# Ledger of designs, part 79: designed miniproteins, single chains, continued (2)

Each design is a single chain, and the fold is of that chain. pLDDT is the mean over its residues in the fold that is shown.

## One batch from the design tools (miniprotein)

Design m6721
Fold by ESMFold2-Fast:
Structure m6721 (fold): chain A 73 residues (1-73)
Amino acid sequence: DARETAERIKEAVKGTKVEEEVARALDVAVATPGATARGVGIAAAKTAEFLGASEEVVDRILEAAGVTREEVA
C-alpha cells in the first residue's frame, strides 16, 4: 500500500523544512506504475537527505516506510 505509506511519511515530515518537497516527491512516486511502499519510502528518504534534513527526520521517514538505512545507501 504505497499510498498509505506516503501518508505516514507526510505525517513524519509535517512541520519540517522539507515537508513540501517530500510531499511532492511522494505524489510523483505514488503515481508511478508499480509503486511499492518500499520504493515510496526510499524516494522520500533520499529527497529529504538531499535537501539537508536532519538524521532524525530521515530516520522518521525510514521508520514510517519500513525501510532500513542500508536500502537507501
Scores: mean pLDDT 77

Design m6722
Fold by ESMFold2-Fast:
Structure m6722 (fold): chain A 76 residues (1-76)
Amino acid sequence: SDFPLPSQVYLVRRVGDRFVARTPATLELGPDEILVASTRAVPLEELEKIANTGDSLEEAAARLEAAGFQTRIGAA
C-alpha cells in the first residue's frame, strides 16, 4: 500500500463545556480525551474549532473524522 502513515498525533481533551487540543505527552487516553491522527501538521486551534462544533465526545470525534482526521475516543 502506498498510503502515507499518520505522521502527526494530537490530543483533544474535554475541559468543562469546551474542547482543547494539544500535542500528547503519551498515547494513553483518558475517558474525556480523543486521539487525533493526521498525515499532515494541523494547527491546534483548527482541531479545537472542529471539535467544539460537537455537543459530546462522540460528536466531536465524528466532526473531526468528517474533516479527514482519524480519531479514537478514550475508554471510561
Scores: mean pLDDT 76

Design m6723
Fold by ESMFold2-Fast:
Structure m6723 (fold): chain A 91 residues (1-91)
Amino acid sequence: SEKEKKVEQYLNEFDKAYEEARKHIEEMVKAAKQGNVDEARKHGYEATKALKEAGGYARKIAELDPSKQAELDARVNELGEEMRKAAEEME
């Protein structure tokens, strides 16, 4: 169905945004450990942007398929917690 096609499309976009956020969180931590403050901030910005995009797609998916809401919310919350811990290591 068209609904199933949209859910699949949004899941693909969610996965891309999720992996992009995770990649930037890892690079932010790496840059922070090396004392590279400018690179850490750049990756922090990109991670925050990607995390917001993932959250947006999670909402769109949940509106079409509520059964996926709990799993997607858990994934976004886990990534948000990783970002919070990484940001604390920079301070």
Scores: mean pLDDT 87

Design m6724
Fold by ESMFold2-Fast:
Structure m6724 (fold): chain A 61 residues (1-61)
Amino acid sequence: SKEELLELIDDESVPIEEIVEAMVKEGFISQEQADAFLEATKDWPKSSQRQMLRDYVENHT
């Protein structure tokens, strides 16, 4: 659910890759979108990647 994804995103111990996989599994994004996000943001601070995923989940449900 959206709430479960937001809890996962807010858990700083969870890797970005696991969050993105959970978003694909729940149908929020496609696998291609997931792969593109990870490649485009690989050099970003992890906090910035996490914030972008959080904003996406909140605004696209």
Scores: mean pLDDT 82

Design m6725
Fold by ESMFold2-Fast:
Structure m6725 (fold): chain A 95 residues (1-95)
Amino acid sequence: SAVEALVIILKHEGVSEEKINKLLEEVEEKKKSDDERELVTMLIQGLFGLEMDGVVDEDAKEEIKKVQEHWGLKVDGVADDEFLNGLIELAKKLE
């Protein structure tokens, strides 16, 4: 899944297992659906200390752009299928 891919990327980037587990717990507690676009958005929001509502507002869009640029993905600030597939392909290279 794209959520599992993002977890692999974050571990490779040196984010602590404790921090990742806390973010995953907060996503599970706050999620309104199992839509991976919303779940990935929430995880990124939590990583950057934003409200984890799964909604791509201006603040979430700017943080998504930062991770897209840092990981060499298309920089558009959109958590679409292209972004999710980009995370999955990046994670495969890190395993």
Scores: mean pLDDT 82

Design m6726
Fold by ESMFold2-Fast:
Structure m6726 (fold): chain A 74 residues (1-74)
Amino acid sequence: MTPEQKELEEEAERIVERLVAMKRAGAPEADIMATLQREVARWAERALEVFSEEEVAEFINEYQRRIEEAGRAL
């Protein structure tokens, strides 16, 4: 894994943590969805420079699932 790929994975983890924290804090679903869309779009644009389209799609699906699961568990 390149340093650039590692930085992007670490950034994705921070994005997931922030969105999970928003869900746990009871932020409105509309705010969570708007934040998710903005953060994912920004991250994906940069990630596509170092990851394949398939890898980026897998990351997005995994992270979205984790955010949804964390919200349901609380």
Scores: mean pLDDT 78

Design m6727
Fold by ESMFold2-Fast:
Structure m6727 (fold): chain A 88 residues (1-88)
Amino acid sequence: AAEELAEAAREAALALGASEEEAEALGEAIRRLVEFLAAVAGEEFAREFAERAARLLRELAAGADEEAIAAREAELLAEAEAAVKAAL
């Protein structure tokens, strides 16, 4: 799950003009974020979040509709916020 999101983030960064080093740094930061979510909200939530976020990033890198991406981003953020608040 974390690996899939990190890979999707690297691909999106490279598609947007980032260097290989910058893309790797972003992937590392994303892995840490997923580890944090797993610790706070549980491994199942972290896995589902990572899978959904990875799909969103792959669609963004492929030139998906901005409006559709924004709507799904809002849903993911709302779910992540609710899970973190419930766990804290």
Scores: mean pLDDT 75

Design m6728
Fold by ESMFold2-Fast:
Structure m6728 (fold): chain A 97 residues (1-97)
Amino acid sequence: SMMEERLKKKLEETKEAIKKALETKSLEDINKAIEAIGELLKEGVELAKKLGASQELINKLVEAANELADAVAGQASEEEIQEKFDELEKLLKEILS
């Protein structure tokens, strides 16, 4: 569907923004990564609601995105940020299943 393609595009844009923030450690790139995570969450929640996902799954998606954003803002290790991103991606894939 067009929304699944939009979600995949937002996921790739978010991954790229996080990579830049990790490489540069600039406040501008960190803020862009956090904004990208927020946009990905918005698209994911809209798709989840349209597909009839449970409120519990939607709440987990929100929590995972917030934890990822906090890790990026706090300049956590690359390993921690990757683990948080993988959890968010896993939840998004569960919504699409």
Scores: mean pLDDT 86

Design m6729
Fold by ESMFold2-Fast:
Structure m6729 (fold): chain A 100 residues (1-100)
Amino acid sequence: MLDALLEEVKKATYETRLKIAEIRKIEPTRTEEELTDEEARNQLLYLAEQLAGDPATAAAGRAALEAIRGRRDLPPELQALLLARHREEAEKSIERAKKA
């Protein structure tokens, strides 16, 4: 199940990079678009830490951190929260690209 979440994070990250390239009117490169499993896992850890730092999601964020660090499967509810936070961070990155 963690591998499926890594693939979803890779896909979402790649799609975000494509949107940023489109906004900046540049051609994306394959070397800049390809995300490794290690990079995707590091991004999941970052997202879980963001959730743990938010009082509204602190318990869920801590549970996600423990599961990811322990290389354990995450329940679907925690996967959904991590993907939702990824979308929020992606939207912020896209807005920053529009202003640049």
Scores: mean pLDDT 74

Design m6730
Fold by ESMFold2-Fast:
Structure m6730 (fold): chain A 98 residues (1-98)
Amino acid sequence: KSLTELEIFLYMENMALTGELFIAARLNPDKREEIYKLADELNNAVLNKAPLSEIQKILDQILELMEKYSSKELVEKIRQTADNLLDLYRQVEEKRAA
């Protein structure tokens, strides 16, 4: 796949994860600010082309928070989107290095 196509897919997965986190924040208003902070940290890391290790760290923090406060169904959906995002980020980083 071209770099442009991979970046578009990465953008789509980031938007999907953001939407899922907005739903989680709505269902957990006491954790809304913490969820929004993590979503913002992830978005900034992606936009600033942070190392894959930083993306992984932020995603792990998101999943830990979700596992404590969200339904199993929403956590599973967020986990799947996070896994897809991480895979796409790895592919984009490798393609940029080539």
Scores: mean pLDDT 86

Design m6731
Fold by ESMFold2-Fast:
Structure m6731 (fold): chain A 90 residues (1-90)
Amino acid sequence: MEHEKLYLEASILLGVAKVAAAVLLTVLRKEGADPEKIEEVEKLLEEVEELEKELEEAAKNKDIEKIKEIIKKAEEIIEELLKKIRELEA
């Protein structure tokens, strides 16, 4: 059950990151933000999608260490997205 619990945690974190990136992209595009800022968030969304694929493979192989690595990367992406949200001028 350890790999199943970690899989659920990773899935939730990646889901949060994906929604956050998608919402942020929608806001940036509506506000006519700098194309470079839009591109940076698009890159983060692509990284989340890549991690989702890696998670499915790690879960299939019951690779606990790889799932933990994916959790750490998902947390880092969430922090980067929060940083970008905080940098938005009012």
Scores: mean pLDDT 84

Design m6732
Fold by ESMFold2-Fast:
Structure m6732 (fold): chain A 98 residues (1-98)
Amino acid sequence: MKSIEELIEEIEKNGATTELINELIKKVAPDRKDGKLTLEDVKKLLKALLPDVEISDEEVEELVKKYDKDGDGTLDAKEVGELIGEVLAEKLGRQRQA
């Protein structure tokens, strides 16, 4: 069974596929049956993505609001995939010049 860190490494290599995102959600929030992450679940996920970075509750709330297209205060698997993709792109130091 893969750890959260191993799943993140696979996402970095293969992209944020639905299968990898769903497995990551199950690891972060194993009691979730709807496939959605709350603010607290997203905070745990961001800690795993950026373990050496101090992330405030306000920063987590801003990220959730940015990707929360439904406005329900939770992120579905697609929205989680978009969030992870952006965070990993920044972590890998890949800057796009516009």
Scores: mean pLDDT 72

Design m6733
Fold by ESMFold2-Fast:
Structure m6733 (fold): chain A 85 residues (1-85)
Amino acid sequence: SIIEGLKKTVEKQIEKLQKKLAEAKGLLSKHPDLAQKAIDYLQESIELYQKALELLEEGKVEEAMELSRRAGLLDIEAQAILKEM
C-alpha cells in the first residue's frame, strides 16, 4: 500500500538520522558549539519523522508528508553545519 511504502521511507530516514546523530556526538570534543547545533537539528528532525509515522498509522498522509518535509529541511541544516567541521 502507499501508506506502507511511506512508512518504510520514513523509517529509513530515521535510521540515517540516528547514524548522523552518533557522528555529530563524536565531534562534541573538537567542535562543541557547531556539533551541539547539528545535534539539536538532527534530534528535532527525528522527532518530526517519528510524529509523521504516527500520522501515517492514523491515515493522515498529507499531514505526515508536511512533517516529513520539515524534518528534511532540518536534516539539510544539520548537514550544512557538519560540513564546516
Scores: mean pLDDT 90

Design m6734
Fold by ESMFold2-Fast:
Structure m6734 (fold): chain A 88 residues (1-88)
Amino acid sequence: NDLRLGRQHLQQAIRLVQQGDSESALRHLRDAIGHLSRAVSQGAGPDVRQALRLAKQASRLVLQGDLEGALQQARQALQHVDRAIRQQ
């Protein structure tokens, strides 16, 4: 559940960054970080830990106004979440 919810929030954050809606993107990134952090605490593997670090970096880049960098990091986080889901 946490992996699937984290994935959904990452996808929504990516769309909002593409639209230039930094405020809404940041809310969805925070929600994704919350779900990915819970998955890590429940024993999720390296892909989820890497996705969490990338999602945190995307959030910092949104706050700095670097939407292009944020988009790149959020897309990488999503790829790592997708790999983790495929492993179950």
Scores: mean pLDDT 89

Design m6735
Fold by ESMFold2-Fast:
Structure m6735 (fold): chain A 94 residues (1-94)
Amino acid sequence: MIKIDWEALKKQIGEKATEILKKVVEIVEKSLKENKSIDEFIEEVSKLLREEGVPEEDIEKLIALARSNKNKPMKEVLDDVLVYILNLLGRRAA
């Protein structure tokens, strides 16, 4: 899983975007620890992103990404999703 420098990230994308990413990382860690399904992970992350005002089109792309990678190990799918969300939040901060 990607190592995140939270202080550097907060300076780059702002406090609110960093808080959203922290919540996503917590969902990722919980999903790995509790051996949750990809579908359950997608549901939890999608709900969080909707509550934080992420556009539905970006959420749909994330769901498609996770589902298209369902044949990969769970850790790799979660890493791909985390990178996508990081890039999404970075673009919104710019």
Scores: mean pLDDT 74

Design m6736
Fold by ESMFold2-Fast:
Structure m6736 (fold): chain A 73 residues (1-73)
Amino acid sequence: GAALAEELARRTVELVGPAARPAADRAIELARRGASVRESVDVLLRGLRANPAVSREQFQAVARLAAETLARA
């Protein structure tokens, strides 16, 4: 589980840029503490949604990546 969440978090930062890093780091930390892939995804998406520097289009792109990640979990 942790590897999938960490991969998603890295891809999110690559797609969105530095604005995604706080949400990505929090998702990675939770995954390393034994949280499920779904819990890590939920934290990531909530953090991005709360950040006004993240556009709707960027959020939707990450949500698609998250859905693909959950399908592999």
Scores: mean pLDDT 85

Design m6737
Fold by ESMFold2-Fast:
Structure m6737 (fold): chain A 73 residues (1-73)
Amino acid sequence: MEEKKKILKDFQDEFLKYLEENRDLSPEAREKILEIGKEAVEKMNKAKTVDEMRKIYNEALEKIRQIIEEEKK
């Protein structure tokens, strides 16, 4: 149980760091990133295994990175 809580916290911390480091993002990109974060947290809370949580974590961060890259082009 504690390992799942740590993964969730690590995700939330990394998510906030991405938002802080990329203050110049458009409102539209920020909204998409916030939506991805919210969906990932909901999925991680429903995940039955640590492996499932890590998969959701990695997928969400990859989507966030793609949005940031698209905005910088």
Scores: mean pLDDT 80

Design m6738
Fold by ESMFold2-Fast:
Structure m6738 (fold): chain A 72 residues (1-72)
Amino acid sequence: IEEKLKELAEKLGISLETAKKMYKAAVMKANGVSQRKIAETLGISQKTVSTGIKRLMEAFGVKSAQEAVDKL
């Protein structure tokens, strides 16, 4: 997981720490947690959650947070 997250971070031009937060957001979203609750849990804005999950999905060429998590 960390190895794949490092590769993703390099491709997106973000830090590994940011990639890890996006991964956690995607896992929570796949489990049905609301965007607001994810933002509260991770200490980031709802926009950051939605943008991060969207970028993760685009990077893996998938249409759902669950599929993005499964590729990691």
Scores: mean pLDDT 76

Design m6739
Fold by ESMFold2-Fast:
Structure m6739 (fold): chain A 60 residues (1-60)
Amino acid sequence: SEKEELLRRAKEIRERATSPSLKAAIDNVIALAEKAESKEQLDAVRRGIEALEEAVEREE
């Protein structure tokens, strides 16, 4: 499902993140993804994950 895909992606970037602030931001997105029930909530989570994926890439 979309929710399972988003949770997997968030957990993958959590393992790669080194910054405590990025780890906290990813943990917040994981919590939002777990509580997401609507398409709009899932879309917001997806955008958050995409931004965090770019932020983690920029750490190195």
Scores: mean pLDDT 83

Design m6740
Fold by ESMFold2-Fast:
Structure m6740 (fold): chain A 76 residues (1-76)
Amino acid sequence: SKIDKIKKEIIQVEMDIGALEVGRAALRVVLRKLEAKGASPQDIADVRAQLAALDARIEALRKKLEELRKELEKLS
């Protein structure tokens, strides 16, 4: 059914968000270690850029999740 398809998509998007959040948490630890040891400004900037890209991807997936949940509510 259409409801079953949307439910499966919601689960997949939630899993994808979870995986990216784990990656973001790990990268934040890397950033703190680089800052603590006085790493080069370029190395710090590169990790910050990766974090910004992850935040953008998570935000896009959260918007998709909200749209899918709204579609599911309309069918319920």
Scores: mean pLDDT 90

Design m6741
Fold by ESMFold2-Fast:
Structure m6741 (fold): chain A 86 residues (1-86)
Amino acid sequence: PLSEEEKRVLMGAQAVFAKEQNPAWSEEEVLIGLAKLVILSELPDPRAVRQEELDKRALEEVEKNKEEFKKIVKEGEEFRKRLLAE
């Protein structure tokens, strides 16, 4: 089983991958995307969440924990570099 830190790094890597596919995204948009992934990962039924509620919760989470989310993105970038270098 994955540790909580490993899960966090994988979510950061997913956010970085999404940015690579969407190069026009701002830093804030990447952080919002990461926040959405975190919120969805903690829900018992992620398909039941309304898009509007998810967007609002993601914005609030980024405002509260901006530095933490930036750190997760950096950890995800380092993890992706490691995978590509192998």
Scores: mean pLDDT 77

Design m6742
Fold by ESMFold2-Fast:
Structure m6742 (fold): chain A 102 residues (1-102)
Amino acid sequence: EPVIDDEELEQRLIAGLRQIMDSLSPEEQREMLDKFLEEIEERVENIKSEEAREGLKRLIKTYLQGLLDLDDEEAEELAELAISDFEKFKELLRKRLEELLK
């Protein structure tokens, strides 16, 4: 995207999501992840273009970095998995959240 400071906007979203998650109870964090997964599943099922696919992967990557404290590489791999194997994606995200809650 030719929009100036997309990277800064992504960093602010990541920081905001981390602050939100840190303020939530373990149960509320699980609810937040479940809501995210429900929204992403609907979007994955309704991909209509390559542009939509790339935009969705970028969105998933950004949210994963914020919600689950993933690094750039881990979030990118999981975003690709969301498109290719959504059931495995859900399993790995839930496992990551439980690891963070220990």
Scores: mean pLDDT 81

Design m6743
Fold by ESMFold2-Fast:
Structure m6743 (fold): chain A 96 residues (1-96)
Amino acid sequence: MLTEEQKEYLIKLLEEFEEWVKKHLSKEEYEKIKSKLEEIKKAIEEQDLEKALALLEEMLKETKDEEVRAALRGLIALLKALQQGKSHVPAQETPP
């Protein structure tokens, strides 16, 4: 599960991505991305990383801009890393 700090960090990154997209895409494309970003933020708050990843991948398929696609791939990689970076602390004494 994501910590509160991880959720806040991801939401901040998504907000920064939204600001960047607003400057780089048409209003029509920005509105589509904004709507999906709102769903992604909600999924992150609900700790549904699979849904967040699916929405990001859907945006990647719908986006034709290479720089936006690169940014989306970066966000996808970050979410996957956070999902994998959950170290299960062994509930037993570690034998050195």
Scores: mean pLDDT 75

Design m6744
Fold by ESMFold2-Fast:
Structure m6744 (fold): chain A 67 residues (1-67)
Amino acid sequence: MSKEELFKQYRDALEEALAALNDPSATQEERRAKAQRFLEALDQLLKAASDDEVAEFFKEELKRVNA
């Protein structure tokens, strides 16, 4: 898997986890499953990306959320 794919997987998993957390119809099991996917995506990203690559990604994410 490319680093770009890992960053996308992390972002998608985070957004799904946050959506489940904010969805009153979601079950506790669904929220835990989404949180687990997020943690797995984060773990894969941290294993494959350097500290500089992670820092650059979060710098770009910070710009996106403050737009």
Scores: mean pLDDT 76

Design m6745
Fold by ESMFold2-Fast:
Formats: C-alpha cells, sequence, structure tokens
Structure m6745 (fold): chain A 57 residues (1-57)
C-alpha cells in the first residue's frame, strides 16, 4: 500500500540523517536535526492516522 511505502521511505530517510549526524557539527548539524524532527513527526502521524497527510484524497 502507499502508506506502507511512505513509512519505509521515511524510516530510510531518518536512518540516513541519523548516520550523517554522527559526522556533522555546528550549523549543519542543527539543520539536519530539524529535518530529522520533521520526518519523525510525519512518521508518527502516519502511524497514528494510517494516512499520508500530503497525499490524502
Amino acid sequence: SEVEKKIKELEEQIKKIRDLLKTMSGAARLVAEHELKVLEEQLEEIKKTGKIPEDRS
């Protein structure tokens, strides 16, 4: 399903950003942490509602 695909994509993006954060510092790290928070919030909402917020009919 589209929901399952979106969850997988978000989890993969979150993992990549977490891996990048291990080598990042300063302003670049803060930007990446903000992006991570947004992705984690989207993942939480999809898991809670079972819907993709931006792609709903």
Scores: mean pLDDT 77

Design m6746
Fold by ESMFold2-Fast:
Structure m6746 (fold): chain A 106 residues (1-106)
Amino acid sequence: SKKEEIEKLHEKAGKYLEKAYKELEKKELPEEKLKELEEKYKEKAKELREKFEKEKVSQEEIRAQQILLSAEYVLELAKELKNEEAQKYAEKAIELGKRALELVKE
């Protein structure tokens, strides 16, 4: 079923995000740069929540959008740290999140 396909994409994206976070544990970002990046994504998360409150969106769409935002954050962290493995895992999570969002909109 379509719901089962979306669930599997979310599960797979989550596993790639977990792998990316493990790679990112190998080296720390400077505190100032980390704070700037966290503030940027806190603002994006707020904008996304406000959009969901104004628009009637499914739980599946909310989850897909949240996975994409998390994956984009991790990708920026990986790029700042020049961690190519973490970048690849984050890009895979983005790919899977986009496919889940496309299925939700169909």
Scores: mean pLDDT 85

Design m6747
Fold by ESMFold2-Fast:
Structure m6747 (fold): chain A 56 residues (1-56)
Amino acid sequence: SAEARKEALEEQFRRSEEQIERMVELMIKNGVISKDKGEEKRKIALEMVRRRLEEG
């Protein structure tokens, strides 16, 4: 059903969200980016992942 597919995509998004957050935290810890830029990049990356999963 469409609902089952939606739930599967949501699970994939959750896993991607966790990975992105850990990557951004690591970049901030290593001084690659500032905390403010890290939060901005996280939001952009999450939006990109969400759109790609929905776009197919």
Scores: mean pLDDT 79

Design m6748
Fold by ESMFold2-Fast:
Structure m6748 (fold): chain A 70 residues (1-70)
Amino acid sequence: MEKEKLLKIGENLKRIFEAARPLLTPEQQAEVDRALEEYEKAKNGSLDEIKEAVRKLQEAYRRVRAALAA
């Protein structure tokens, strides 16, 4: 189901961020932690809340990836 696919994406991003956390600046860690906190709250909510939280996790991932590549 769509919810299960979104949660799988969210869990994969969470795992990536947990592994990358020691490589991040304090500012990047704060951004990631905020996105993960919103995801943890949203995963018990509606499909729209999960979709929005996963979107924010993906945005945080893109920003962190771009910063690490620079």
Scores: mean pLDDT 80

Design m6749
Fold by ESMFold2-Fast:
Structure m6749 (fold): chain A 79 residues (1-79)
Amino acid sequence: SLLQKAVEALNEVNRRFGLSVNPLSRSTAPEQVVPKRILMLILHEKYGLSHRQIGEVFGISTATASNYIRAARKEGFDK
């Protein structure tokens, strides 16, 4: 399910970076924004979620999800 894939990816990011990311947090602080972008990228590339589905999970627009994923790729977080 979409929720299960999101939880698995969230746990992976939190485990890897020693963080606690809330996918519905609207914080613009760098310590929340950067891990959230990494989580979105993982959901898209490893779990096959569309930009629209990621937008629905995070409570943001499809365009915002697309922009965040693009930003994560530019910073090399897809490796």
Scores: mean pLDDT 71

Design m6750
Fold by ESMFold2-Fast:
Structure m6750 (fold): chain A 106 residues (1-106)
Amino acid sequence: AAEYALKAAEKAREAAKYAFEGGGLDGAIGGSAGAIGAAGGYFGAKVAEEKGDNKLAAESARSAADGARSAARGARRSGGEESAKKAEEKAREAEEYARRAEEEAE
């Protein structure tokens, strides 16, 4: 579970990068949300790994996926088509990792 949470956080960070590259206020807002989700996801995943807490890992992965989705929305609103497509792909990947972490938490 912690491994998937770390991967979700990585994808959220990448989604945030593409949102910032999309530019404008919408890209900045989405990128910031993605970066916050990535940081929270990463930190929570590391704590979960050290404690063997699969539920915390799943919650951390979900936080990262939510951040990545916000980054994708910001990128889309920025009008940067390439950045939006890349951010949306990373948000999809973060969602898949969050689901895998949630499955292992059972």
Scores: mean pLDDT 86

Design m6751
Fold by ESMFold2-Fast:
Structure m6751 (fold): chain A 100 residues (1-100)
Amino acid sequence: EKEEKAIEEVLKLYKELWNLNEEQLENLRELMKEAIENRKNTSFSEEEKKVFTEFLEKLGLPTELVELFDKGLVGEVILAKMLAEKDWELLKEFTSTGSG
């Protein structure tokens, strides 16, 4: 519930900033929801931390965030940080991940 509310608020901002279509919003929502759900559910294994560290490096984000993801906090933090920085390059890469 809290996760869904946070995701919807971020998605609403993204929609307003980029005029996203419903399909684009749904794709982004799915990615964010999956990320937050997985991180909130359990602590990362060493292998999962490594994979996520690589993801953070690719996004240009601090690898220290993997510890916050392990605690289920980072989903909201990363979304808020991406909004604050308005890093269009990071967002493009993030949304491209769902096209595979």
Scores: mean pLDDT 55

Design m6752
Fold by ESMFold2-Fast:
Structure m6752 (fold): chain A 107 residues (1-107)
Amino acid sequence: SVEEIIEEMEELAKKLLEALRARDIESAAELFHKLVDLLEELIKASKASEEQKKKLREALEELGEEIQRVVEALQAETPPSEEEFEALLARVEEAAKRLLELAREVA
């Protein structure tokens, strides 16, 4: 069901944030890829309008961009400070929240 897809997306988003906090880039990438697949499944299963589909895909793209900022910071020659790392994680969390709020609107 659409509700089950959203519940899986919520769990994946939580695990993604935990992986990034643990600096496990490989697990974070796998979890994000699963979120991409679930979003396309949600779009196909839902009665989402074209505008809702566009907003969902844009929110997923924004989440991917924030994750990439974390990855780039962790791969830099100078590692991020604890404060800089927490700020990067906060941006990922806010992007994930926006995606999940939009996903709930199509349930």
Scores: mean pLDDT 89

Design m6753
Fold by ESMFold2-Fast:
Structure m6753 (fold): chain A 89 residues (1-89)
Amino acid sequence: SSELDELLEEALKDLEERVPLPTEPIPEELVDPIREALKVVDPSKEDDLNTLAAILYFIRKHPEAVLKYGIKAFLYIRKAVEEKRYEEL
């Protein structure tokens, strides 16, 4: 939804201040898997917004890892956010 997109953009801007964000567009093949993953995240919670931002950042930086590992890549990202290891993404 538009509201989720706006919240994700704000979270990405915050994350960009902590780590350099890749400028490459997300591969079209990853758009649908990303949308499905985002459905299980609550955008009203700050930790979930940071997780969403980290997911999009990681997908742009390592699209091959998301395609290869699927949900395991998501779990890796969540753990990195919880431990504030943003530079490892």
Scores: mean pLDDT 60

Design m6754
Fold by ESMFold2-Fast:
Structure m6754 (fold): chain A 69 residues (1-69)
Amino acid sequence: SVKVEIEVKEEGDKVTVTITATGPGALEYAKLAAELAKQRLEKAGYEVESVEVEVEGETTTVTITAKKK
């Protein structure tokens, strides 16, 4: 029922992960996906710099920025 889209952009030593979840439970799903993304980034040698959460109606967008250690 919830739709999720994950976009990863890598620019040099920085990476941006954008998680967009739409539908019932979007916030909970986006939070779970963001938690997993943060763990993967840390295991890959990145340090998470910021996590931004935006809620618009039934859509939750989480933007994670990280920098290579």
Scores: mean pLDDT 84

